# Designed miniproteins, single chains, continued (5), part 52

Each design is a single chain, and the fold is of that chain. pLDDT is the mean over its residues in the fold that is shown.

## One batch from the design tools (miniprotein)

Design m17901
Fold by ESMFold2-Fast:
Structure m17901 (fold): chain A 78 residues (1-78)
Amino acid sequence: KELQIEADTLLALAEIYAYLLKEGVKRGDSPEVIEATKKKLDSILEEARELAKQLPPEYAARVEKDIEDIKKFVEEAL
């Protein structure tokens, strides 16, 4: 339960950073700022993926799907 809550928290944080990245692109932020936000997002997604390895298969599959959904959102925003 604790690891599941931690994974959900990381995914929520990743969604916030994905939104910040999209807003930054729309606002015309510098490439350096955009890359810094993307690097932070990638780090958070990697942490969530590592936690998923310790979760039951059903929860791990959900985390992986959420990671892919966030990645698609970012790809569409760039």
Scores: mean pLDDT 83

Design m17902
Fold by ESMFold2-Fast:
Structure m17902 (fold): chain A 56 residues (1-56)
Amino acid sequence: MDEEIEELREFARKTGNWDPAIHALELLLALAEKNNDQESVERLRAEIERLREEQA
């Protein structure tokens, strides 16, 4: 998961297109919520916020 998040971040950084990376992280967040994985939920929310800040 951490490696996948970093790959998404790198992809967004290289392409300048942050929307697909944010969308992918939102899908991972939904999966983590369904699995009751509180640690992953907190991590994914933090990463989504960081990407949104970088998008701005």
Scores: mean pLDDT 74

Design m17903
Fold by ESMFold2-Fast:
Structure m17903 (fold): chain A 65 residues (1-65)
Amino acid sequence: MEEDIERLEKRLDEAVARGDPLTAASVIVAAATLYQAAKNAGDEETAKRYKKLMDRGVEALRALE
């Protein structure tokens, strides 16, 4: 669980550093999928962390335009 969040955060940071909007978008999609899974499992803390990652990804994608 923690490893998945950390892996996605690193991918997003790399995408931003490289100016790669496609990779940033893929991280958002992955985080959204894991957010839904966490919500369905009743893991509100994990869901909140994925939601925060999604929000950061969207902001990064907008900045890359």
Scores: mean pLDDT 80

Design m17904
Fold by ESMFold2-Fast:
Structure m17904 (fold): chain A 82 residues (1-82)
Amino acid sequence: ASEKETEEGAKKGAEIMEKTGLEEVLVRVGDSVTLSKVMESEEEAKKWVEELVKALEENGLKATGVVVEYKGKYVASVSVDA
Protein backbone atom coordinates (compact mmCIF):
# COMPACT_ATOMS: atom_id res chain seq x y z
CA ALA A 1 0.00 0.00 0.00
CA SER A 2 1.13 3.56 -0.69
CA GLU A 3 1.35 6.30 1.96
CA LYS A 4 -1.59 8.05 0.23
CA GLU A 5 -3.76 4.90 0.35
CA THR A 6 -2.82 4.42 4.03
CA GLU A 7 -3.82 8.04 4.81
CA GLU A 8 -7.16 7.49 2.98
CA GLY A 9 -7.72 4.31 5.03
CA ALA A 10 -6.85 6.19 8.24
CA LYS A 11 -9.41 8.94 7.50
CA LYS A 12 -12.16 6.44 6.62
CA GLY A 13 -11.31 4.41 9.73
CA ALA A 14 -11.47 7.53 11.92
CA GLU A 15 -14.92 8.42 10.52
CA ILE A 16 -16.26 4.87 11.13
CA MET A 17 -14.84 4.81 14.68
CA GLU A 18 -16.49 8.19 15.41
CA LYS A 19 -19.88 6.94 14.10
CA THR A 20 -19.74 3.52 15.85
CA GLY A 21 -17.77 4.25 19.05
CA LEU A 22 -15.26 1.50 18.19
CA GLU A 23 -11.58 2.16 19.04
CA GLU A 24 -10.24 -0.12 16.26
CA VAL A 25 -11.47 -0.80 12.71
CA LEU A 26 -10.42 -2.46 9.44
CA VAL A 27 -11.08 -0.58 6.17
CA ARG A 28 -10.50 -1.65 2.57
CA VAL A 29 -9.17 1.02 0.18
CA GLY A 30 -8.76 -0.40 -3.33
CA ASP A 31 -6.43 -3.40 -3.06
CA SER A 32 -5.16 -2.41 0.42
CA VAL A 33 -6.48 -3.15 3.91
CA THR A 34 -5.87 -0.58 6.67
CA LEU A 35 -6.09 -1.33 10.39
CA SER A 36 -6.76 1.86 12.39
CA LYS A 37 -6.74 2.41 16.15
CA VAL A 38 -7.51 5.48 18.30
CA MET A 39 -4.68 6.42 20.68
CA GLU A 40 -4.57 9.06 23.42
CA SER A 41 -1.02 10.26 22.59
CA GLU A 42 1.05 10.79 19.44
CA GLU A 43 4.00 8.92 21.03
CA GLU A 44 1.80 5.86 21.78
CA ALA A 45 0.39 5.95 18.22
CA LYS A 46 3.88 6.13 16.63
CA LYS A 47 5.17 3.25 18.77
CA TRP A 48 2.16 1.04 17.89
CA VAL A 49 2.62 1.77 14.15
CA GLU A 50 6.39 1.07 14.27
CA GLU A 51 5.91 -2.23 16.13
CA LEU A 52 3.08 -3.46 13.86
CA VAL A 53 4.90 -2.47 10.61
CA LYS A 54 8.03 -4.31 11.85
CA ALA A 55 6.03 -7.44 12.79
CA LEU A 56 4.24 -7.49 9.40
CA GLU A 57 7.51 -6.98 7.45
CA GLU A 58 9.19 -9.80 9.46
CA ASN A 59 6.31 -12.02 8.23
CA GLY A 60 6.93 -11.11 4.55
CA LEU A 61 4.19 -8.48 4.20
CA LYS A 62 4.79 -5.01 2.77
CA ALA A 63 3.33 -2.58 5.31
CA THR A 64 2.91 1.22 5.41
CA GLY A 65 2.13 3.14 8.61
CA VAL A 66 0.79 6.63 9.31
CA VAL A 67 -0.36 8.64 12.33
CA VAL A 68 -3.03 11.30 11.78
CA GLU A 69 -4.67 13.74 14.18
CA TYR A 70 -8.48 13.57 14.13
CA LYS A 71 -10.58 15.90 16.33
CA GLY A 72 -7.97 16.11 19.12
CA LYS A 73 -7.18 12.36 19.13
CA TYR A 74 -4.46 10.39 17.32
CA VAL A 75 -5.35 7.68 14.82
CA ALA A 76 -2.64 5.08 14.23
CA SER A 77 -3.00 3.20 10.92
CA VAL A 78 -1.14 0.40 9.14
CA SER A 79 -1.90 -0.83 5.61
CA VAL A 80 -1.01 -4.02 3.74
CA ASP A 81 -1.81 -5.02 0.17
CA ALA A 82 -4.77 -7.46 0.12
Scores: mean pLDDT 82

Design m17905
Fold by ESMFold2-Fast:
Structure m17905 (fold): chain A 109 residues (1-109)
Amino acid sequence: SEEQRRLEKEKEIYRTLKAELDAQMAEVSAQLEKIKLTPEEKAFFDELVKKAEEYGKNKQLEKMFDEIREELAKRDLPEEVKQLLRDYALLVGKKAYIDSLLEEIEKKQ
């Protein structure tokens, strides 16, 4: 049906966006691998990424952006490092958001 065709096209758009996010994450990840974070900085980054993913899943993108900005502002890190951490966390959250949208479409049957 035309309705089923629209849902399939919407899924394909989200799959394409997800693939683009995966490619961007791989690029940022490669840059982050060149940075030697301390164990404490690594733990902070892991928590930031986890929080971004949870906000993305809950469709709270504005809160995700604000929290990432505020948490990074508290850290004594070079601006270039903060930018990479921010970019990666935002990409993880955006991917979680797209995953939640795909799940909703699948539930529409």
Scores: mean pLDDT 87

Design m17906
Fold by ESMFold2-Fast:
Structure m17906 (fold): chain A 55 residues (1-55)
Amino acid sequence: MEIEKKVKELEEKAREIGREATRWALSTPNGKEAKKIVEEAQKKIDELREEAKKL
């Protein structure tokens, strides 16, 4: 059960990062900055998902 809670927390953090990045990207008039925000967030999300797989 502890592992399941940890995995859920990591998944929720990943979703939050994705939502925040999308909001920031949509609020930015610069397409290059928007793309950078999304790509950086995707890297963070991938790292969290890999960590969850190890639990």
Scores: mean pLDDT 78

Design m17907
Fold by ESMFold2-Fast:
Structure m17907 (fold): chain A 56 residues (1-56)
Amino acid sequence: MEPELTPEQREKARELAEKYLKEGKSIQEVADEIAKTLGISRLTAARIVEEVKEKL
C-alpha cells in the first residue's frame, strides 16, 4: 500500500486508467504505462487501475 501518493498523482492515474480501459487496453498494459508516467510502482498503478475498472 502506498498512502504517500499525492491527490494529483492519484487523479492523473485514475484519468489515464479510465481512458485506456475504455480503449480496450488490459489492466497490465494500463498499469505499466501509469507506473512509467508517474514514477510509481507497477503494483500501486495496478491497484488504481483495478479500482477504476470496477467502476466502469
Scores: mean pLDDT 78

Design m17908
Fold by ESMFold2-Fast:
Structure m17908 (fold): chain A 68 residues (1-68)
Amino acid sequence: MKVEVVADLGVVSEEAMQKVVEGLQQIKDAAEAGDLEKAKKLAEQTAQDTGAKVTLRVDGEVVAEAEP
């Protein structure tokens, strides 16, 4: 299974950047574990907390897009 997580960043603070990095790792870990529901919720939470648009792809297919 190929998992790809991308954040589209505008102007963000250093604190927001750290949250993006941590959030993307958690989303990827959940998706690779097969917990797509958890991965989607983590993507939504990361988008809300950081202001970034988060996209989750599994096997080249967009599974979730979360906007702030």
Scores: mean pLDDT 79

Design m17909
Fold by ESMFold2-Fast:
Structure m17909 (fold): chain A 65 residues (1-65)
Amino acid sequence: SVSVQAAIDLLAVAAQIEGAKLEVEFKGDEVTITYDSESEVGREIAEGMRAAAEDAGYKVTVVER
């Protein structure tokens, strides 16, 4: 039981981040956040998004590409 609005908000955040090369994928109550390897900015943002998604009730996986 997760908020559709929370999913939209997470996608909007990802779309606003230029240069971070972030990908966000949703599957039911799971979300996968992928960032480009060795991107310090992408890693930091992905961890922030993880916290927000977990607060919204998602099971989160963060992947370095």
Scores: mean pLDDT 71

Design m17910
Fold by ESMFold2-Fast:
Structure m17910 (fold): chain A 69 residues (1-69)
Amino acid sequence: SRQEAELELYRLLTEEAGLSPEQAYRIMKAARDAKTPEEARKKVREMLLEAGVDEQTADRIAELAEKSL
């Protein structure tokens, strides 16, 4: 379900990417506010890279964000 995908996204943001709950919430909100799945993927990827997350992890999380919409 969409809720399960959002919970998994939160887990990856906090446990795998090492972000705080506040930062994870901000990124998830940006994904939800995106107009298209493609926009959500791009925004999430850019925000993760700005936060210092490596490209491989950022790409994996951004792909899940796209599929969650």
Scores: mean pLDDT 82

Design m17911
Fold by ESMFold2-Fast:
Structure m17911 (fold): chain A 64 residues (1-64)
Amino acid sequence: MGREIAKRMVEALIERAKTLPDPEKRAELIGEAQRVLADLDAGKPLSEVFEEIARVAERLQAAE
């Protein structure tokens, strides 16, 4: 299901965020990824969840 895929993607983003060298950016991006996971669990539309995943991934790439 798309929701299981989205959940795995968010969990992978949380793990990536944990490896960031900047403690402030690390905490911020972990928090954002956890909010996306909570939104997914709350039944937010998959299209919006995938947009949030892409946004967090882009910010992670910029912070690395």
Scores: mean pLDDT 82

Design m17913
Fold by ESMFold2-Fast:
Structure m17913 (fold): chain A 81 residues (1-81)
Amino acid sequence: MDKLKEAKELLEKGKELFKQGKLEEAKKLYEEAIKILQSLENPDKKLLAEALLNLGKVYEKLGEETLAEIAFDNAEKLLKL
């Protein structure tokens, strides 16, 4: 399914941008990946949790503490289900 492949590619690109310190660009790619993963009939909870954990790390580096906590909490809930 093309959408799952697209989400995985967005996650990999986002991770690369994050390593380069391109935080806003990484954030945009992680948000798009999350949107795609949430739109799937059978969402990959592990992949969605990974995307949320990476988005949380971006928020921490941007000083967005509340958004980071929300992202980390959502990721933890997915992994415990």
Scores: mean pLDDT 84

Design m17914
Fold by ESMFold2-Fast:
Structure m17914 (fold): chain A 87 residues (1-87)
Amino acid sequence: MLEELRRRLAELEERVRRLARELIELGAEEEARRLHEEMTGRLRAAYEELAGEEDEERRERLALERALEIAEEAVERLERALREVKA
């Protein structure tokens, strides 16, 4: 169900924004920028890979699934960076 995938992605994107802001507030702006650039690069590569998929609904589902994986990984990396800064 595409609506559920979009909802989950929106929640993860909000979490990424909150964690990145917290890193910036703690003085780790360069690390926050690096992680953001890495995430956006991965998202772009995933969309490029899926450009050949002719089924529009399948392409959207696969794109959302890949975006979810990338966002979940970004959350893990941001949480790890926050733990290191707070330690």
Scores: mean pLDDT 82

Design m17915
Fold by ESMFold2-Fast:
Structure m17915 (fold): chain A 62 residues (1-62)
Amino acid sequence: AEEEKKLKETPREDILKAVGHAIRGIGLLIDGDNEGAIESFEKALELDPTMSSVKKKLEELK
């Protein structure tokens, strides 16, 4: 349906917020906080579930 095409167009705002959470997650990994990194990456995916790099990173941490 036409609506399905719209769902693929994640708002730029949400993408920027998701990237912010992903960056925080990477920083937490560098600091050795795997639990905090997982939470930050999960928030990033909640905002932009199409972030394949973040999905892969979460899979590696679990």
Scores: mean pLDDT 73

Design m17916
Fold by ESMFold2-Fast:
Structure m17916 (fold): chain A 74 residues (1-74)
Amino acid sequence: MEEAERLLREAERLLREAEEALRRGDAERARRLAEEALRLAMRALEIAETKELMLRAIALALRAIGLIIDAELL
């Protein structure tokens, strides 16, 4: 479970950076960071062994998708 937790923590960090980039109007950086976070969240979902980890991975993936859409609309 260490790997899934590590991926989720990394995805959370990238999403925070993506949100900051989007707030500054840096759409390209925000999209790249959100895409990377989505990949990590999807990886965590594949290896998640508990309902809690699966739900966290899904939540992060959905947040990443939202940021990608927002960045594309800038």
Scores: mean pLDDT 85

Design m17917
Fold by ESMFold2-Fast:
Structure m17917 (fold): chain A 68 residues (1-68)
Amino acid sequence: SAASRRRAEEDRALARATIAATGRAPRASAEQAEVAAEVAEKLRRIGDALDEALAEGNWELARERMAS
């Protein structure tokens, strides 16, 4: 509802005001983004290996690579 949206906006405004007043930006988001980037890179490499197995028409090899 409009009331819930307004409350969420007020909470975000208060959080931004607190950060501005204390001069501190949240550091946790940067570390979380770095971990997410590492996971995404690993998943991309797994995806590339699976695509290569599938391109060779070997569904059993692809299944085995997913299980491992």
Scores: mean pLDDT 66

Design m17918
Fold by ESMFold2-Fast:
Parts: C-alpha cells; structure tokens; sequence
Structure m17918 (fold): chain A 74 residues (1-74)
C-alpha cells in the first residue's frame, strides 16, 4: 500500500545508511512509480508526526518533494 511505501521511505531516512544524494534519487524514483501526489501526502503526514515539519513542495513534483523530505528529515 502507499502507506507501507511511505513508512519504508521514512525508515530508510532514519537509518542514515545512504548519502543524501542517493536517498533523493531513490525517493524520486519511488514517487514516480507509485503516484507522486498520493505518496507525497502520506510522507508529509509522517514528516509532521516525526519532526513537526511540513512539505511545501508541489506534491506532484517528485524531485522537489524528495529533496525537501531528505533535507527536513536528515
């Protein structure tokens, strides 16, 4: 489900195992394959719950969402 994909992305960010540039590329690809707007909305909800921050990027722009998410989460 979209929620499970969003949770997996957040777990990857929390692990800190990959460089920011690699995380941005991977998250961008996942957003493109799973529907950017729906997944961006779930990621925004989780970011608010975990960090008290919100995504301001256009939910339909995968690269902008991925970059902002990585910057605000890591």
Amino acid sequence: SIKEVAEAILEGLESGKLPKEVMIKMITAVLKSHGAEKLSNELNKLLEEKKGKKLTADPSDPEAVAKELVDKFM
Scores: mean pLDDT 82

Design m17919
Fold by ESMFold2-Fast:
Structure m17919 (fold): chain A 105 residues (1-105)
Amino acid sequence: MKEELIEAAKNGDLEKAIELAKKYPVDPTAVDKEGRTPLDIARERGDEAAVRQIEALVKEYKSLKKKGEVIRDEEGRTPIHIAVENGNYEVAIAIMKVSIEKAKE
């Protein structure tokens, strides 16, 4: 199940990523082994529209003062990191939105 969310993020499977993020909410502020957040990776890629959306979602999550579950691959990357690294911004944003809504519950 948790590995399936990583695969959905890698493959850009939006529907599966949304379904699995409801069960396994992801912390959008988590850092990989290099100390990078998904927002840092989006900034390095230079997609201004994706950066603005991710910044807004990270700010909202930080305001909730809750901790999400952290699913990581062998490089310390969460599903959100993997989606952003693969240019699957719609998937990354969807996982973040679902995780924020679950944190509000």
Scores: mean pLDDT 79

Design m17920
Fold by ESMFold2-Fast:
Structure m17920 (fold): chain A 61 residues (1-61)
Amino acid sequence: SMMDEVEELIEKYVEALKAGDEETAKEVERKLSELMKKMSEEEQKQAEALLIRRMAETARE
């Protein structure tokens, strides 16, 4: 599903940020933006909530 793709991209984004890989982070952000344009408002909220949660978890490391 589109949500599965979003979850995979969020994980890649978090991994790129941890590695300091700014180039990969920008590419993943672009792909996330394109997917989010195809999603419903509720799905976009779920994606944003997941991203915020993963970023918060990463900040504890």
Scores: mean pLDDT 80

Design m17921
Fold by ESMFold2-Fast:
Structure m17921 (fold): chain A 76 residues (1-76)
Amino acid sequence: MAEEALREGYEIADTLPELEAAVVKLVLAVGKAVGESTGRLREEVVEALRLAAKHLASHGYDEEAAKLLKIAEELE
């Protein structure tokens, strides 16, 4: 579920322009690491994913933005 959503996020990142892909992949990697470790940093990671989604949506990547928001909901 959350792991599958993260995998889908990485696949979507591979279709993005170079800089957007790098930022999305970094946020997803941090999200995965925090999800595996635990702790208060989950809130910061969820917020970062929502900000990344807002940035993608502002550049016309609405489907990718929606999927990042879903990943943020899974991490909660």
Scores: mean pLDDT 69

Design m17922
Fold by ESMFold2-Fast:
Structure m17922 (fold): chain A 55 residues (1-55)
Amino acid sequence: GEEREKLLKAIGKVLDALGDLIEAELKGASEEELEELKKKYEEAKEEFKALLKEI
């Protein structure tokens, strides 16, 4: 049902955030930009983990 769709969307967010972080690192982005992207990646992981606990 809806739980599966929410989980797939949440994992997609995690993968997108990780991809953005890796791309920025490879392009030599500033420490400030990398820190912001790392925060977004961690937040996405926490949202996914929270959804897993509600199953």
Scores: mean pLDDT 82

Design m17923
Fold by ESMFold2-Fast:
Structure m17923 (fold): chain A 73 residues (1-73)
Amino acid sequence: DKRLEAEILASLAAMLLEIAKQSIERGTMSKEEALELLERAIELAREALELDPENEVAREILREAEELKRELE
């Protein structure tokens, strides 16, 4: 089921984004490590959207992760 696979990927992307956001806020992770997590979140969100273009969570995660990545670069 492509929708279920998309939901799983979107959930993983959301988790990575949250870890990156928390680590940046707390200063507990290097910029390079945070960027790596954001890149992984972006990749997973894009994969989710390939499986289900209507997945709202994946769209939101992709947007937020790309915005945050630009702010760090």
Scores: mean pLDDT 86

Design m17925
Fold by ESMFold2-Fast:
Structure m17925 (fold): chain A 70 residues (1-70)
Amino acid sequence: EQLALEGLTLLSQGRPAEAESRFRQALAADPDFALAHFGLGLALQALGRDAEAAAEFAEAERLRTAAATL
């Protein structure tokens, strides 16, 4: 959770590459963490990687629906 929150803070600071690193670390610890997939999608979108961002947003929505969290 802390790594995903750090990633969101980095996104708000205009640092999407560093945010991507934080979200990937969060997913290494918890691959089913919907917020981390959502945040990774935002970071990828900010970096112009729209197709990869779309895949991460889809995974976040799948996990949110399955777990009823987020």
Scores: mean pLDDT 79

Design m17926
Fold by ESMFold2-Fast:
Structure m17926 (fold): chain A 50 residues (1-50)
Amino acid sequence: MEIRPSELSLEEFLELVRNAPDEETRERWLTVAEGVYGEEARRRIEEELA
């Protein structure tokens, strides 16, 4: 299955962040989500993980 960052849903980014093995990987996925959905994506993902 071919997945481009723009084809990932916010929920899929949430799962990638949740399953990140370290803070550096977590920060990378948050940055990618911000690039796809804008600055609000980071806030929403962090709210969902709270």
Scores: mean pLDDT 75

Design m17927
Fold by ESMFold2-Fast:
Structure m17927 (fold): chain A 55 residues (1-55)
Amino acid sequence: SMADKIKEGALAVGKAGLSPEVAGQFARKEALEAGYSEEEAEKLAREVKEQVENL
């Protein structure tokens, strides 16, 4: 899905050594550009941030 692709791209940002916060911000911006709502974009950003924190 598009949400999964956004999460994968944002997770790659985290794996490249950028902070969980930056990865979450990337996911939020990509989700909004893809047409997701503010609430859905925030949920994706939080999920990505948590995944990067667990790397």
Scores: mean pLDDT 80

Design m17928
Fold by ESMFold2-Fast:
Formats: structure tokens, sequence, C-alpha cells
Structure m17928 (fold): chain A 60 residues (1-60)
């Protein structure tokens, strides 16, 4: 299930028109996954940070 959450996060970030939009969508996905017990709070923070950071790097 973690792989599916990561795929959803990456897809949402890719489809987002800006870094702020990507961060918002990715955060919502992570919070839902943590609430459902699909990943831990720490794992969610790490995944969100990595996906958003990659988006920032691509927009330089």
Amino acid sequence: MKEKVLEEMERAASEAPSVNAAAKKVRDIVEEAVKKGLLSEEEGERMMSEVVRRKYAELR
C-alpha cells in the first residue's frame, strides 16, 4: 500500500500547476493515508518532503 500512496502523491504533484498546489494535494494524500493506517506519520512526512522537494528542483 505504501507504493500506491507514493504513486498518488507523485501523480498529484505532476498534475499540479504550481509547487504550492502540489504541496497541498500531496499533504492531503499523506494525511488520509496516515489516518487509514497505510503508513506512519514519520513515513508520510519523509515521502511528502521528497516529492515536494523534487517538484521544487524541476522548477528551477
Scores: mean pLDDT 77

Design m17929
Fold by ESMFold2-Fast:
Structure m17929 (fold): chain A 55 residues (1-55)
Amino acid sequence: AVVLRLSEDQRANLRRHLDSTDFDEATDKLLIKDEDGTTRVVSVADLRAALDAAE
């Protein structure tokens, strides 16, 4: 499972971006910067799952 270390504002902004853009969840990936400054590549499907798990 992907664990996102993002602030509430970063999670809200990411969720809005995912909702407003037509991504192919099977193939599309995003670069995510954690609150500690670490960057990683995460699939859109894994990002949605991680955001939903926090709510």
Scores: mean pLDDT 69

Design m17930
Fold by ESMFold2-Fast:
Structure m17930 (fold): chain A 61 residues (1-61)
Amino acid sequence: MKVTIEERDGRYVATVEYKGVTVRFSFDTREEAEARARELEAYYKGLEELEKKVEELKKKL
């Protein structure tokens, strides 16, 4: 997963790329862009960990 934050024309654009899907959000402040990027990163990490737990459960059964 790739996360980038760039300033464009007085706004801050957070770009998150995961498995070929790119999502962009624009904010008035850098702090908001960073917060959103962190939330998306945590969300995708949660999905990946959930997938690992499901695989572990299948191996135990």
Scores: mean pLDDT 76

Design m17931
Fold by ESMFold2-Fast:
Structure m17931 (fold): chain A 55 residues (1-55)
Amino acid sequence: SEVEELIARAREAALAGDFATAAALYREASKLRFGKEPSELSEEEGEELWRAFRG
């Protein structure tokens, strides 16, 4: 899915030390999945997205 692709790219960016790109991609995944910024996610929504990011 597009969300999984964005999360995978965010993870790769974070592992490379490119936290700005990682944050931007994570934000896009959050908006695509939940229609919200990461800071606006509920605890449950945030945990779902974070688990996907961690693999």
Scores: mean pLDDT 86

Design m17932
Fold by ESMFold2-Fast:
Structure m17932 (fold): chain A 61 residues (1-61)
Amino acid sequence: RDEALSELNKAANDLYDATQAGDEEKKKEAREKFLEAGRKAGISEEGAERAIKGVEDHAKS
């Protein structure tokens, strides 16, 4: 069972919501949580940062 991926999805949703709201402090918290969840899921820090940019870009659309 891949609980790390579920945690990653939750962090991505939190980041999306924070980005749409324009809440810079919430965005910082969500980015930190996403990086932590990504590390647990075996994603590189570079890969996690790229995914963060994708989520933020999608929220800005």
Scores: mean pLDDT 79

Design m17933
Fold by ESMFold2-Fast:
Structure m17933 (fold): chain A 84 residues (1-84)
Amino acid sequence: SEAEELVERALKEMRAAGDDAAAVLAVFERLAGQLSRLTTDPAALAAIKRALALVQDMYAEKAPVEEMLELAEREAKRVLELIE
């Protein structure tokens, strides 16, 4: 599906960012916007909004990039399950 392809590309790009927390955040923000345009399901939209807020909060609190990436990957996969 288009959602699966978007998630796969975003996860690859976030992993390639290494220790660049700003790059991980930027990729996740782009993914959240893209996924929000593919669904009208209120539960999926709420999950996308919450996932984005969690990743943004980790960035603001200067959490370790590895923890931020792990959360971003987990939340992206969870959102994908709701869209499918």
Scores: mean pLDDT 87

Design m17934
Fold by ESMFold2-Fast:
Structure m17934 (fold): chain A 86 residues (1-86)
Amino acid sequence: SELEDMKKLLEEIEAELQAELGPDTRVRVRLVKTADGKLAVEIEIDPETARRIGADPELARRFTEVLGRVVEKVKEKYPDVEVIEP
């Protein structure tokens, strides 16, 4: 089903982000419904993860690159779905 395919994509996206950030970080990718009734993909990182990215320019660069790829992947498959970045 489309919902199952979307959940699979979100799992793959979360795994890709987690792999770039490393095992001591926390990233969550979830499907949410906006106030206007549209679907959106929300990408969240915890405060510790945000601090690590802010303290490490190389990690920040890699995170920005993978985040860009993830946003493009979602938009290519689901052009009407918004991506809410952290």
Scores: mean pLDDT 81

Design m17935
Fold by ESMFold2-Fast:
Structure m17935 (fold): chain A 120 residues (1-120)
Amino acid sequence: GEEEARRGAEEAAEWARRGGLAGGGEGGALAARLAGESAMKGTKEGGGNGVGVAGAGIGGAGGYAGAVAGKGTPEGGAEGAASGARAAAGGAERGGDEGGRSGARGAAEGARRGAEAAAA
């Protein structure tokens, strides 16, 4: 339900932060933080119906931010992405669809913005 989806999103955001730090030092940390913040906003805007699916987007977004924005190893980014995706998948399974898809789009956009900001 909504609570499980929200927990999945929070855990995915935390893994996004870890992936960013492993992948890119300061740039990766900024990207991961922005991805996590945008993912939380997207999940909230997506509403209770489908919040679990938003968690899957958060996991992917975090890994992307870590890999793209940082000067760290590709392995660090990949591990962050995999861990975030697993956490998000658990939340997604217990949520609904439509609101989660909206939240997932917000999470992906946040990760892209975070990576762009960190690269500048």
Scores: mean pLDDT 46

Design m17937
Fold by ESMFold2-Fast:
Structure m17937 (fold): chain A 80 residues (1-80)
Amino acid sequence: IKELLEELIKKVKELYPGSLIADRVINALRYALFEIDQAETEEEAKKVALSALEGARMLAKQYNHEEIEKLLDEAIEKIK
């Protein structure tokens, strides 16, 4: 889960440098990584990751960033 979120953050950074929407998505995912480190169980970690990814997806959708939305959808499917 951690590795998947870290890889996603790196990918979004590489594809959309200087994008404010990308920065907001990255910050949300970084906060989720911090929370995952505090999770006592793998189930808790998955729940935190899914919640953060769904929130970031809604943000990307609100700002019409279809490419970031797609990347987030792919990550959600991999964690399910």
Scores: mean pLDDT 82

Design m17938
Fold by ESMFold2-Fast:
Structure m17938 (fold): chain A 74 residues (1-74)
Amino acid sequence: SDEEIRKLGEEAIERVKELAEEYNLPESEIQFYVDLLRHETRVALEEKVSVEEFRKALERFIEQVEKEFKAKQA
């Protein structure tokens, strides 16, 4: 459902913010990722992507974000 897609997008945004806090990054640095997630959620709704497909895409996205945040601390 559209509501489930929106919920998954917002949960992913919250997870990115939690990761930023964990890696001591300012919220200003996460704005790019937040905007990207809002855009991807809109695209998923417009293209009628399945909830399962969107969930898997978000999981891969969050894994990549965590790797990038770890690299910024090196």
Scores: mean pLDDT 82

